Designed miniproteins, single chains, continued (2). Designs and how they scored, part 83

Each design is a single chain, and the fold is of that chain. pLDDT is the mean over its residues in the fold that is shown.

## One batch from the design tools (miniprotein)

Design m7050
Fold by ESMFold2-Fast:
Structure m7050 (fold): chain A 79 residues (1-79)
Amino acid sequence: ELEKKIKELEERIRELQRKAEEALAAGDRETAARLALEVAELLKELIRLLKEAGKISEEQAEEGIAILDREAAEIRATL
């Protein structure tokens, strides 16, 4: 059931984003960066599920994943 998996993943992403915001507010930049990397991986999974569900094209999915990979590389470079 793709719709349920998509919603569950969206909820997990929102929870991790909240934790990242809390870490950043506390001055824990390393924890915030690690959480941001985890969010990027979950967003890539979400993109793959959206493609499987026919909600986005293969080209849109490839571009979205490429953007997230670049963002993750930039975050890793700051650690």
Scores: mean pLDDT 85

Design m7051
Fold by ESMFold2-Fast:
Structure m7051 (fold): chain A 70 residues (1-70)
Amino acid sequence: SEGDRLGEEAIRLAEEAIELAKKGEREKAVQLLNEAQRLATRAYLLGNEEGVRRTGELMKEAAKVLGIKF
């Protein structure tokens, strides 16, 4: 479904953001987190509740690496 596709993409972007954050690529990591949040919200509205939960967990991990309160 479209919700599943968007959820998978959001998870992928959040995972990439974690890797960029670990490398010190702060600005790029934040840009990917913003995109992941946008896609996860759309996935949720299409019925993919699990996708938004998983994306949120990864986004919190990235924020922890970046030293940002999430």
Scores: mean pLDDT 86

Design m7052
Fold by ESMFold2-Fast:
Structure m7052 (fold): chain A 71 residues (1-71)
Amino acid sequence: LEEKVREAARLALEAYLTGDEELKRRAEELWEEVAREVRALEAAGDLETVARVREAAGAAQEEVARRLAEA
């Protein structure tokens, strides 16, 4: 799941830099998959995994923001 978060962020960044609509679509699909899996984990009470996924998402978003500021 954490790997999907990192992949989605990477694809979103590449889509922004290149204007590639296919990369944008794939990033959106991965974010939807992550959201569904996080909801399932919360429903199951696996809050430890949810916390790790949120941490990975935060780190990925900070990296994207930093790289966009430099672009």
Scores: mean pLDDT 77

Design m7053
Fold by ESMFold2-Fast:
Structure m7053 (fold): chain A 68 residues (1-68)
Amino acid sequence: SIADKLKEIAEELSKDPEIKAELIGDKTLVITTTLSVEKLTGLVLRLIGDYPDLNVSVSGNTITVTGK
């Protein structure tokens, strides 16, 4: 399910001390980072490539991941 995918992403990314991943309900994952623009861009592209059924949006240093 989408909720299970978001939970797995949150658990994996939370291992990085520069990343804080928070699940809001079962359909939205908010990722707040202290990453550089280069590293943030790399993370966004990786998420888009690995999870084509999820919507990935970015605003500043915050990434929001939702189901399509």
Scores: mean pLDDT 83

Design m7054
Fold by ESMFold2-Fast:
Structure m7054 (fold): chain A 80 residues (1-80)
Amino acid sequence: IDEEHRRLEEEDRRRLERLRRELERQGVPEDVIRRRLERRRVQLQTAAALRYIGEAIDLRLRGAPQEEIEAYEKYAKSYA
């Protein structure tokens, strides 16, 4: 689960880097780039939190160990 969390953080970081490069290529001003990157970061963090909440619920429905459920809940809270 920690590996999955690290992978998702890396993917989000790469997505933000790609967005920055695309906007720079398009000649978007630096202040506008920063604003759009901040909005995208918040969107990605919200999506990650909702994903972890959904996974925790699914794990509960499957009768998974409490330790696994708590790990996903903690990751969701880390984005609050």
Scores: mean pLDDT 78

Design m7055
Fold by ESMFold2-Fast:
Structure m7055 (fold): chain A 62 residues (1-62)
Amino acid sequence: FKPGDVVRALRDFEAHSSFELSLKKGDLLTVLQVVGDRYVVAQSLSTGEIGLVPTANLEVVS
């Protein structure tokens, strides 16, 4: 993952903290920043919301 990547949610994800973003399977997001090996800061293309998302729940589309 790198900033500018378009990613897709592989499955539903429920935020476990106020810093995390909840996702539905098939949601598209833009990666804004990589945070270690486990998380990215991403922005939802449908809602515009920004938050931390586990990389294990994402795939790169572009």
Scores: mean pLDDT 80

Design m7056
Fold by ESMFold2-Fast:
Structure m7056 (fold): chain A 86 residues (1-86)
Amino acid sequence: MKEALEGVADALELVKKAAEAGDSKLAAEGAEQVSRQAEELGKMLNSQTLLKLSEQAREVARAAKAGDSKKAVELAEEAIEWAREA
């Protein structure tokens, strides 16, 4: 469980860095991959925390696709913090 949450947090850190660099396409694609992985892990581990992280990663992807890099960074930071404190 802790390894799955750390893996999601680490992947979201890379998404955050892409958004900070203004690479909205890379940030959106990365966030979509994180969302899919967190959903699969959440279902396998019966983890509501991972399922919520999947939804949060999807919101990061939406912000990045909209070109709102600041919002994408803020949402990624919130998700990373929540994953590490879970």
Scores: mean pLDDT 83

Design m7057
Fold by ESMFold2-Fast:
Structure m7057 (fold): chain A 67 residues (1-67)
Amino acid sequence: SALQEKALAEGARAGGVSPEQLRTAARALRQALAAGLSEEEALEEAGRAAGVSPEQVRRALLAAHGA
Protein backbone atom coordinates (compact mmCIF):
# COMPACT_ATOMS: atom_id res chain seq x y z
CA SER A 1 0.00 0.00 0.00
CA ALA A 2 1.04 3.65 -0.38
CA LEU A 3 1.26 4.01 3.41
CA GLN A 4 3.58 1.00 3.71
CA GLU A 5 5.83 2.27 0.88
CA LYS A 6 6.00 5.72 2.52
CA ALA A 7 6.85 4.16 5.90
CA LEU A 8 9.61 2.06 4.29
CA ALA A 9 11.10 5.10 2.52
CA GLU A 10 11.01 7.28 5.68
CA GLY A 11 12.47 4.48 7.79
CA ALA A 12 15.30 3.83 5.35
CA ARG A 13 16.15 7.55 5.25
CA ALA A 14 16.24 7.82 9.06
CA GLY A 15 18.42 4.71 9.42
CA GLY A 16 20.86 5.77 6.70
CA VAL A 17 20.08 2.58 4.75
CA SER A 18 18.55 1.79 1.36
CA PRO A 19 14.89 0.69 1.13
CA GLU A 20 16.13 -2.72 -0.09
CA GLN A 21 18.42 -3.05 2.96
CA LEU A 22 15.49 -2.16 5.23
CA ARG A 23 13.26 -4.76 3.50
CA THR A 24 16.00 -7.39 3.99
CA ALA A 25 16.48 -6.38 7.64
CA ALA A 26 12.73 -6.37 8.38
CA ARG A 27 12.34 -9.87 6.89
CA ALA A 28 15.32 -11.21 8.88
CA LEU A 29 14.04 -9.53 12.07
CA ARG A 30 10.58 -11.10 11.66
CA GLN A 31 12.08 -14.55 11.05
CA ALA A 32 14.44 -14.26 14.05
CA LEU A 33 11.60 -13.18 16.36
CA ALA A 34 9.44 -16.05 15.06
CA ALA A 35 12.34 -18.41 15.91
CA GLY A 36 12.27 -17.20 19.53
CA LEU A 37 15.23 -14.82 19.58
CA SER A 38 15.12 -11.73 21.82
CA GLU A 39 14.54 -8.32 20.23
CA GLU A 40 18.23 -7.45 20.64
CA GLU A 41 19.39 -10.76 19.09
CA ALA A 42 16.86 -10.34 16.27
CA LEU A 43 18.17 -6.82 15.53
CA GLU A 44 21.73 -8.20 15.36
CA GLU A 45 20.61 -10.90 12.88
CA ALA A 46 18.70 -8.29 10.84
CA GLY A 47 21.77 -6.05 10.67
CA ARG A 48 23.98 -8.96 9.63
CA ALA A 49 21.54 -9.99 6.88
CA ALA A 50 21.30 -6.42 5.48
CA GLY A 51 24.99 -5.54 5.97
CA VAL A 52 24.21 -2.67 8.38
CA SER A 53 24.52 -2.06 12.12
CA PRO A 54 21.77 -3.11 14.58
CA GLU A 55 21.50 0.58 15.56
CA GLN A 56 20.71 1.51 11.94
CA VAL A 57 18.03 -1.21 11.78
CA ARG A 58 16.46 -0.07 15.06
CA ARG A 59 16.46 3.61 13.97
CA ALA A 60 14.99 2.76 10.56
CA LEU A 61 12.21 0.55 11.97
CA LEU A 62 11.33 3.08 14.69
CA ALA A 63 11.04 5.83 12.06
CA ALA A 64 8.99 3.57 9.76
CA HIS A 65 6.54 2.91 12.62
CA GLY A 66 6.41 6.61 13.52
CA ALA A 67 5.98 7.91 9.95
Scores: mean pLDDT 81

Design m7058
Fold by ESMFold2-Fast:
Structure m7058 (fold): chain A 74 residues (1-74)
Amino acid sequence: KEEVLKLVIEAETLAALARMAAYLTGDEEVRRLAEEAERLANQALEAFKAGDYEKARELAEEAIRKAEEALRLA
C-alpha cells in the first residue's frame, strides 16, 4: 500500500515538472506528453483513494513514463 502511495506521489511530482518544462520550452510534443502524464497521475490518485491499488500502480507507472519522456525531450 505505502509503495503504491509513493508511486502516486512520484507521478504527480514528475507530471508537475513536465508541465513546467512544457511551459518553459513552448514545445508542443513536450506539452502533449506533460498533459497526458498529468491526466494519468490524477487518475492514479483517484484509483488510490478508491482502494484500487493495482490500478493506481499501473496508472502511476504510466504517468511516470510519460513525464520522463517529456523531460527527456525538453
Scores: mean pLDDT 86

Design m7059
Fold by ESMFold2-Fast:
Structure m7059 (fold): chain A 65 residues (1-65)
Amino acid sequence: SSKTAVENLKVSLELLYRQGKLTPEEVDQLLKELEELGASLTPQEILGKGSILMQKRVDEARKRG
């Protein structure tokens, strides 16, 4: 289930990348952060914290536009 939560977040991350909302470097950093969350947290915590991290990066990217 934790593995499934991480995989679901990776699908969302791929979509954000394809939409041009994140750079390849931001995607690489988020992938590492999501894997770290998957090592010690519950599926619900992974989805919650991972979603917040992805949104924070997208918000940072908006400051460039």
Scores: mean pLDDT 80

Design m7060
Fold by ESMFold2-Fast:
Structure m7060 (fold): chain A 71 residues (1-71)
Amino acid sequence: SLLEQAREEEEKALEAAEKGDYEAAREHALRAGELAAEYFRAQGDEELARLALEAGRAAVKRIEELKKAAE
């Protein structure tokens, strides 16, 4: 399912971040949000779809801050 794919992408984002691969972590975090949003849109929940995209973008911002702190 799309929601299972979103979870898989979240796991990949965490793994990449743990390895210091912040670029891969950002891409996986965005992908997770996109997949979750597509799932909620398919269910007719436009508000949850928007929140899923916002959550993905928030995760990207956190990853960018982690990268900056590591520099």
Scores: mean pLDDT 86

Design m7061
Fold by ESMFold2-Fast:
Structure m7061 (fold): chain A 107 residues (1-107)
Amino acid sequence: SSFEEELKKLKEELEKLKKELEKAKKENASEEEVLKLARKVKETINKIGELLWKNEKLDSLLKIKKIFEDYLEKYNEALAAKDIKKAIEYTINMIEEVIKVIEETLK
């Protein structure tokens, strides 16, 4: 279905952003670069949420909302502490949890 194709594309975008975040962590990327990547991740999560809402996948939507809310608290605390590596790690972990929900939704 078009829903499955669009959701798969958004999953692939998250996987790409995860690889970019892993590279940023290895290369000690600046806070500005990490904020840029985190913004793209948040935009992709928002698109996933909209797609799930339009296709009445409410259980998956609620799971992703909870994952994202927990992530935002941890991410903001890490940024306040100037712990950029921890901010990256929380973003990567959140992406992995969202991808699992997407894979369950596609099965």
Scores: mean pLDDT 91

Design m7063
Fold by ESMFold2-Fast:
Structure m7063 (fold): chain A 60 residues (1-60)
Amino acid sequence: AAEARAEETLARFRELGDKKAQEAYESTPDPELAEKEAKASRDFWEKLGETIAEVERWVA
């Protein structure tokens, strides 16, 4: 079902966002900048996942 696929897409993009946030913490020596970049990455990937999931719901 489209709903199951959309949920998998959301979970996948949330995981990607978390991974990118961790990379920001590891590569950025300034903790404040690292936190800001990590938050921006999580927000970006979550919103992208939501958009793709919505499109997937329209297909079925």
Scores: mean pLDDT 78

Design m7064
Fold by ESMFold2-Fast:
Structure m7064 (fold): chain A 56 residues (1-56)
Amino acid sequence: MINTEKLHELSRREREVAALAAEGLSEREIAERLGISVGTVSRILRRAEAKGVIKR
């Protein structure tokens, strides 16, 4: 689940990752789509969860 109120607390990259995760893409698929490492996607998702923007 994405918290729309907190979406503005994310950087552009974090918002892109959050949007793809909301569409049901895995960390691997998001990494492939955005051309970044799976580790970077995982880190971004953890930060978004900590901010209450995403709930996995």
Scores: mean pLDDT 71

Design m7065
Fold by ESMFold2-Fast:
Structure m7065 (fold): chain A 60 residues (1-60)
Amino acid sequence: SAEEVVRLAEEAQRRAEAGDAEGARRLLREAGALLRTLPPEEQAEPLRALGRASEALAKL
């Protein structure tokens, strides 16, 4: 679900902010796989959450 993708992306962001790059990458991979199963209308909020998590990871 969209909510589940957002939850995983938010956890990935927390892991990245804590310096856990491997944990963040694992959660981002899982969230990205679930995102691809969502209809386009449900992707906007998940994509925004994934973007924030990716930015946090990129700062490591």
Scores: mean pLDDT 85

Design m7067
Fold by ESMFold2-Fast:
Structure m7067 (fold): chain A 60 residues (1-60)
Amino acid sequence: SIDERLEEIQELSLKAREALAQGNIEEAKKLIEKAISLVPEENRDIVKEEADELIEEAKK
């Protein structure tokens, strides 16, 4: 969908990826938590799993 919430989720996701690229894992986690809070509850587990994979990849 094209709604305000989707745009915010995309922006937070981009910022989180930038934080991970800079090695700022804690900042990325905060941004990811904000993005997850905007996702419908039924989809949060999937989004969180994807986010955890991105964080783990950044630690390598």
Scores: mean pLDDT 76

Design m7068
Fold by ESMFold2-Fast:
Structure m7068 (fold): chain A 73 residues (1-73)
Amino acid sequence: LEEEIREAIAAGDLERAARLAARYAREVAGLSEEEAERLLRRNLALGEVERLLAAGRREEAEALLAEARAELA
């Protein structure tokens, strides 16, 4: 299920990723929907960084990673 969430994020299917994350949070991890949303936002940022790096867009990836780090700090 967590792997399916990562795959959906990588494919850009944010709606599927959101549904799977909410299901994972409730049925597997016992998290609230609010907690699941925070994890989804974090995973989306990290997945986008990985996608940009794979596409050779290193500067954009570094900028996005810096923003994600600021939000987590």
Scores: mean pLDDT 67

Design m7069
Fold by ESMFold2-Fast:
Structure m7069 (fold): chain A 95 residues (1-95)
Amino acid sequence: MLSEEVQKNLKENLGLTEEELEIVNKAVEEIDKIAADESLSPEEMKERMDKVIEETEEELKKAGAEEKKVERIVSILKFRAMAEVVDKEYALRKA
C-alpha cells in the first residue's frame, strides 16, 4: 500500500481521482507481493510485474483517465518494477 504522503503527492501533482488512486494502490500492492516472492527468478518477477502494469493501464483507461496521466502512472510503475528486479539480481550475487 502506498504511504499517505505518496498518495497526497499523486493527487496534488498528477491530479489523480480517488478511483484512479485505488487502482494505483492495488497495482503497487501486487508489485510488492511479487517482489517479496523469494521463489521467483528476476526474469519471472519482471514478467509478472509487466502483466500487473499492463492490467493497471487497462483499468485506468476504463476509469476514464487521460492518456498523458495514464502514461505518467505507467512510467512510475515501470520504474518501481525495474528497481525491484535490479535489487533481486543484486541479492543473488555472492555477498
Scores: mean pLDDT 78

Design m7070
Fold by ESMFold2-Fast:
Structure m7070 (fold): chain A 81 residues (1-81)
Amino acid sequence: MARARIFVQVDPEKADEAFKKIEELAKKHPGVVRVERTSPDTFIVEVEAETPDEARALADQLAEELKKIPGVKDVRVTLEP
């Protein structure tokens, strides 16, 4: 199994609304294993797949959807070792 992390930076004033929409989006996507609020304005979405390429593809797809959420400022994808 391979994992990818998506770091989501949001507007602090919209963080609670953004968080709810991030959780709703995550529930619709197979392979999402964790959604965590790491700071008042930062969230991590973790995805898991059989291969690093599949994990990256799922994370990239989710990142594009996450960017559409009002209040999201920045979205970054990293692969787990």
Scores: mean pLDDT 80

Design m7071
Fold by ESMFold2-Fast:
Structure m7071 (fold): chain A 72 residues (1-72)
Amino acid sequence: NKRKSAILTSSGGILLSAGDYELAVELYKESLKLDPDSSVSLRLLGEAYRKLGDEETAEKYFEEAKKLEEKE
């Protein structure tokens, strides 16, 4: 559900801003389950993982987001 996915990314953004990176990751993952082709959710998930210090996982999600953006 695209609308529900958007609400989850907005909520995750608030958590990310507040420093609750792990909760932001969970909301972004839930958003991806509802909209697997969301480049926005993938990019935000990458940012959250980067803030957690997991650069490898962050780069993976950024790469997946780029692939979707190129095919859109």
Scores: mean pLDDT 79

Design m7072
Fold by ESMFold2-Fast:
Structure m7072 (fold): chain A 77 residues (1-77)
Amino acid sequence: MEEEARKLLEKGIEAYKKGDYETAVKYFEQAAELLPEDSLERARAYFLASIAYEKLGDTEKAEEYRQKAVEALAKTG
């Protein structure tokens, strides 16, 4: 599960670097679902999704994912 999530994050980052923000968001969202809710890796996936949504001009989703990242980080301690 976590290994698969890491591969999805890698694919998302590659898509983001190529300017394919729609594909990047999809991979970051899938990765986050496979990661523990109280993990730094899930928080990172949410932050990356937020940044990608900002690039898409979807400010509402960008803020939603930013909040999810903060909550995941808080649970990590």
Scores: mean pLDDT 82

Design m7074
Fold by ESMFold2-Fast:
Structure m7074 (fold): chain A 84 residues (1-84)
Amino acid sequence: SELDKEIAIALIRMVYGINKATLKDKSEEEILEETKKNLLKTIDQLKNLLSEEVQKKMKEAIEKAKTPDEMLDSVVKIIEEAEF
């Protein structure tokens, strides 16, 4: 449902925001790797709200992202464009 999408996006954005605030003094490489780790964990925690196809696309987008901002933008776009 649309509500499930909004909840998933809100939770992902929250985790991303916490990571950005917590990791601001780390190297760019450390920020990227820790953000990747935390977003992958968040997707696994959202498995009941998102289809397996959407989860797979999100995980692939996270692995391909070169920056944390690109990672967030790609993941949010995948959820917004998903069909239910």
Scores: mean pLDDT 80

Design m7075
Fold by ESMFold2-Fast:
Structure m7075 (fold): chain A 81 residues (1-81)
Amino acid sequence: HMAALEAEIEALLLERAKEAGDLTPETREQARISARLATLILEKAGLRPADAEAALQAADELAETDPEIGREALEEVKKEL
């Protein structure tokens, strides 16, 4: 389920921010937006990674190799704002 993967990605990003000593309301909002963007990129590519780390890596690689998929995902995030 994509919502579960999105939540796992957000939790991973929040955990990294906490470990870095940088857990603020702003970094929490950035984690939420980044998780949504990564999830949309994966959905557009038809990928379902097994865990949040693999998901973030796959989304990064996809945005680098296919700039159009990243642009489409960003447009959808903007519509949700």
Scores: mean pLDDT 79

Design m7076
Fold by ESMFold2-Fast:
Structure m7076 (fold): chain A 57 residues (1-57)
Amino acid sequence: APLFKTPEAWEAVTRGAEALAAGKYEEAIAAFRRALELDPDSAIARGGLATAEARLA
């Protein structure tokens, strides 16, 4: 079974993680939101989104 539901969900999570590591928090938020649209149960995307939003708060 694939780790992610779709290749697009994996790509979105990867993009979010890279943006988060680079300090691009708004870009990370957009990418993790896209990942959750494709896979609402993604714990990685949910955690990444929460982290990125906290950095902008």
Scores: mean pLDDT 78

Design m7077
Fold by ESMFold2-Fast:
Structure m7077 (fold): chain A 60 residues (1-60)
Amino acid sequence: DEVKKLQLLIEHLREQARWSREMAKKYKDDPRLAAAYEELARYLEEEARELERKKKELEA
């Protein structure tokens, strides 16, 4: 089921985004590294949102 595969990938990307935000907080003494992790988290969240839209199109 392609919908189930997309759901798994969406959850994985959201988990990676949470990890990246935790890393940004852990490395706040390195502003450039912290900013890079925050940017990575935003990128991963945007990718998950695009996949959520694709999943909804397939369910329609």
Scores: mean pLDDT 86

Design m7078
Fold by ESMFold2-Fast:
Structure m7078 (fold): chain A 81 residues (1-81)
Amino acid sequence: MSIEQFFDLWKKGELPKELTIDGSLEQFKNYLKEEGYKVIVDNEKHLAFAKDDQSITLTRLDEHTYYYSTSSGLSGILTFK
């Protein structure tokens, strides 16, 4: 799915437990920043972004695969192309 579709599904509370994004991690990070999310963690293992009462955390599993978790309780496996 596109980064925009991921964001739409996240806002609706409808993120699937396993998904692939048609885009890089850097494009995903840039999209979050453009949407007003602040980087709260950015290290080799963990990325976290927050805006108001909404947040998402990515935990690196391998080069392209991350565990995601949101402040609304959505979680799953996310792979970048």
Scores: mean pLDDT 86

Design m7079
Fold by ESMFold2-Fast:
Structure m7079 (fold): chain A 68 residues (1-68)
Amino acid sequence: SSGEELLRALLEAGRAGKKGTLTMEDGTVYEFDGSDATQLTGAALLLIGHRGQRATLRAGDEVVEGIA
């Protein structure tokens, strides 16, 4: 599912220590540092709380779009 692709991209950003943003369809923007476990947890909780919404994850030069 597209939500699985978003979670995979978030985990890859965490492993690489990349900074990024998670943007939800409703206009919510969450900035994270992949080296900070609390910020990664916040991004994951945002995806869970906004199930069914479109989301865009940007980390470094990568952009991943999907449904949470």
Scores: mean pLDDT 83

Design m7080
Fold by ESMFold2-Fast:
Structure m7080 (fold): chain A 62 residues (1-62)
Amino acid sequence: SLVGAVARAVRDVPVLNPETLGLRKGDRVEILEEVSPDTVRARNLETGEVGLVPISDLEILS
């Protein structure tokens, strides 16, 4: 389970809709929920914003 893990954005992630978590490359996130095999709900630790992000755009750190 990835829930509770800290990850880092490996690229910029644009806000495509209100559910998407926008990220800059290098931003750290906490994974809150595994929504699908390729998508997590995460919190940006820099901004406090919560949203959906593709797992492929993240590197798991812990």
Scores: mean pLDDT 84

Design m7081
Fold by ESMFold2-Fast:
Structure m7081 (fold): chain A 76 residues (1-76)
Amino acid sequence: SDDDITRQRVRDTTMTIYRNIIIQTGRQNNIPSSTISRIISTVRDTIDRAYQQGYTSDEMSQIGRNTMDQLMSQAS
């Protein structure tokens, strides 16, 4: 039931929110800047693929969160 404009907005907003969380949490945990940048790129690409595959707004947000949590845990 999500229209494409809503899905695009959620994609962009979710990418921005998770980017900010990754930067803040990564710096607090002394993760190297190169690793932080790589995690941000991977989360962005994962959300964008979910958007392209027709996932809902809620599903895109959850996929992004799960990917962020997994990669941040591996880097900490």
Scores: mean pLDDT 88

Design m7082
Fold by ESMFold2-Fast:
Structure m7082 (fold): chain A 75 residues (1-75)
Amino acid sequence: SLSLEYVFGPLEEIKKEIEENEDEEKRKKLLEEAKKYVEKILEIASKTLPPEQLEPLKKELEEKLEEMEEIIKKK
C-alpha cells in the first residue's frame, strides 16, 4: 500500500532543503526536483490506486508543491 510517510518523506526533505538554502538558484532546482517526484508518484498512483484514493493524494501532493512555491516566493 502507498503509505503517506513513504510518499511524503522525500517531499519533506526537499522542503527542508528549500527552507535552509539561501541560494535562489538552488531553491528553484529543488522545487523542480519536487515537481518531477510528484509527477512520477502520480503516474504510478494513477495505475495502482482507485480514484477515491488517487484524488486525495493528488490534492495533498499539489498542496505540498504550493507550500514550497510560497517559501521561495517570500524569500
Scores: mean pLDDT 79

Design m7083
Fold by ESMFold2-Fast:
Structure m7083 (fold): chain A 56 residues (1-56)
Amino acid sequence: SSEVKKIEEEFLKKQKEIQEELDKKLSENPDKVEEIFKEAQKKYDELEEEKKRKLE
């Protein structure tokens, strides 16, 4: 269905945005790698939960 495809595309875009922010933060703050990865993982987990709720 076009609706499911639209949701999948939206979440793929959001996942890429999280990855881009992660890469930027890592390049700017090499001493905070562990903290940056933990924050990114939390965002990925929240995104997965949101996707699960939307897809029924």
Scores: mean pLDDT 81

Design m7084
Fold by ESMFold2-Fast:
Structure m7084 (fold): chain A 94 residues (1-94)
Amino acid sequence: SEAELRAKIAEIGALSARMLALYDEAQANPATAAANLAEMRALLDEMRALVAELRAAVAANPDLPPELRADVESAEAGVAAWEALLAAFEAQVA
């Protein structure tokens, strides 16, 4: 349903906010970097699972409103941006 898709998009938003908080904390206190990086990896895995569910739901429901499809695409792009940032952060911490 549209409500279920919007709930998953909102959940990705909440996970993204937690990712940002962990990243900001690690930048301010490098001693937290390894622990925060591990938590960020777990959050990214959760975000990827939600994106996979959203993608499958969009594929199964071709009559979804264009606005909702755009919201899903924005959520996917946001997760991809976190993947890139996390890869760069891992290289910085190593």
Scores: mean pLDDT 88

Design m7085
Fold by ESMFold2-Fast:
Structure m7085 (fold): chain A 57 residues (1-57)
Amino acid sequence: GMSLKKELLKAIGEVLRAIGDILDLELNNASKEELEKARKELEEAKERLKKIDEELE
């Protein structure tokens, strides 16, 4: 299986990417629906990261 360190780095990358997507949408005055979807994707990425972090601690 994949090492826990690789899963952690992947999860961190997903969170950072989701933040970047939200910032880009905000900068371009995207629709509220697009922003809501991006925020949900960020919350899902944060949940995955939290589960991995809990496994490490």
Scores: mean pLDDT 81

Design m7086
Fold by ESMFold2-Fast:
Structure m7086 (fold): chain A 70 residues (1-70)
Amino acid sequence: SAAEGLEKSVEAVIKKAEELAKEGKKEEAIEVLEEAIEQLRRGAEEFPELREELERAARRLEEKKREIEE
């Protein structure tokens, strides 16, 4: 399903960002998250039927960004 595919993609982005942060590449980790958040927000505007799922995914990535920024 689209929701299942989205969840897997979000998890992959989070894992990549966490790995970059562990390597001390905090700025790169934040950039990866910001790029993904931007793509999700654009998708929510283009596909209103997926808006709730895309906005939920974006919030999850924003939460991970805040953790890494600490």
Scores: mean pLDDT 83

Design m7087
Fold by ESMFold2-Fast:
Structure m7087 (fold): chain A 57 residues (1-57)
Amino acid sequence: LKEAAEYLAKNKDEKGLIKLGELAVKLGDLESARYIAELAKKEGMFKAAEEIEKLIK
């Protein structure tokens, strides 16, 4: 999940990051979901980060 997140962030694929965050939450992998949201923020994709954070808590 984290490697896929880095790839999507590098390509500025906001929609892909949101879907990956959704998958992480469904798998119960909240650590990866938080990592994906934080990575989105670092890359300036604040909308993706917000959507993923909303799924976590």
Scores: mean pLDDT 81

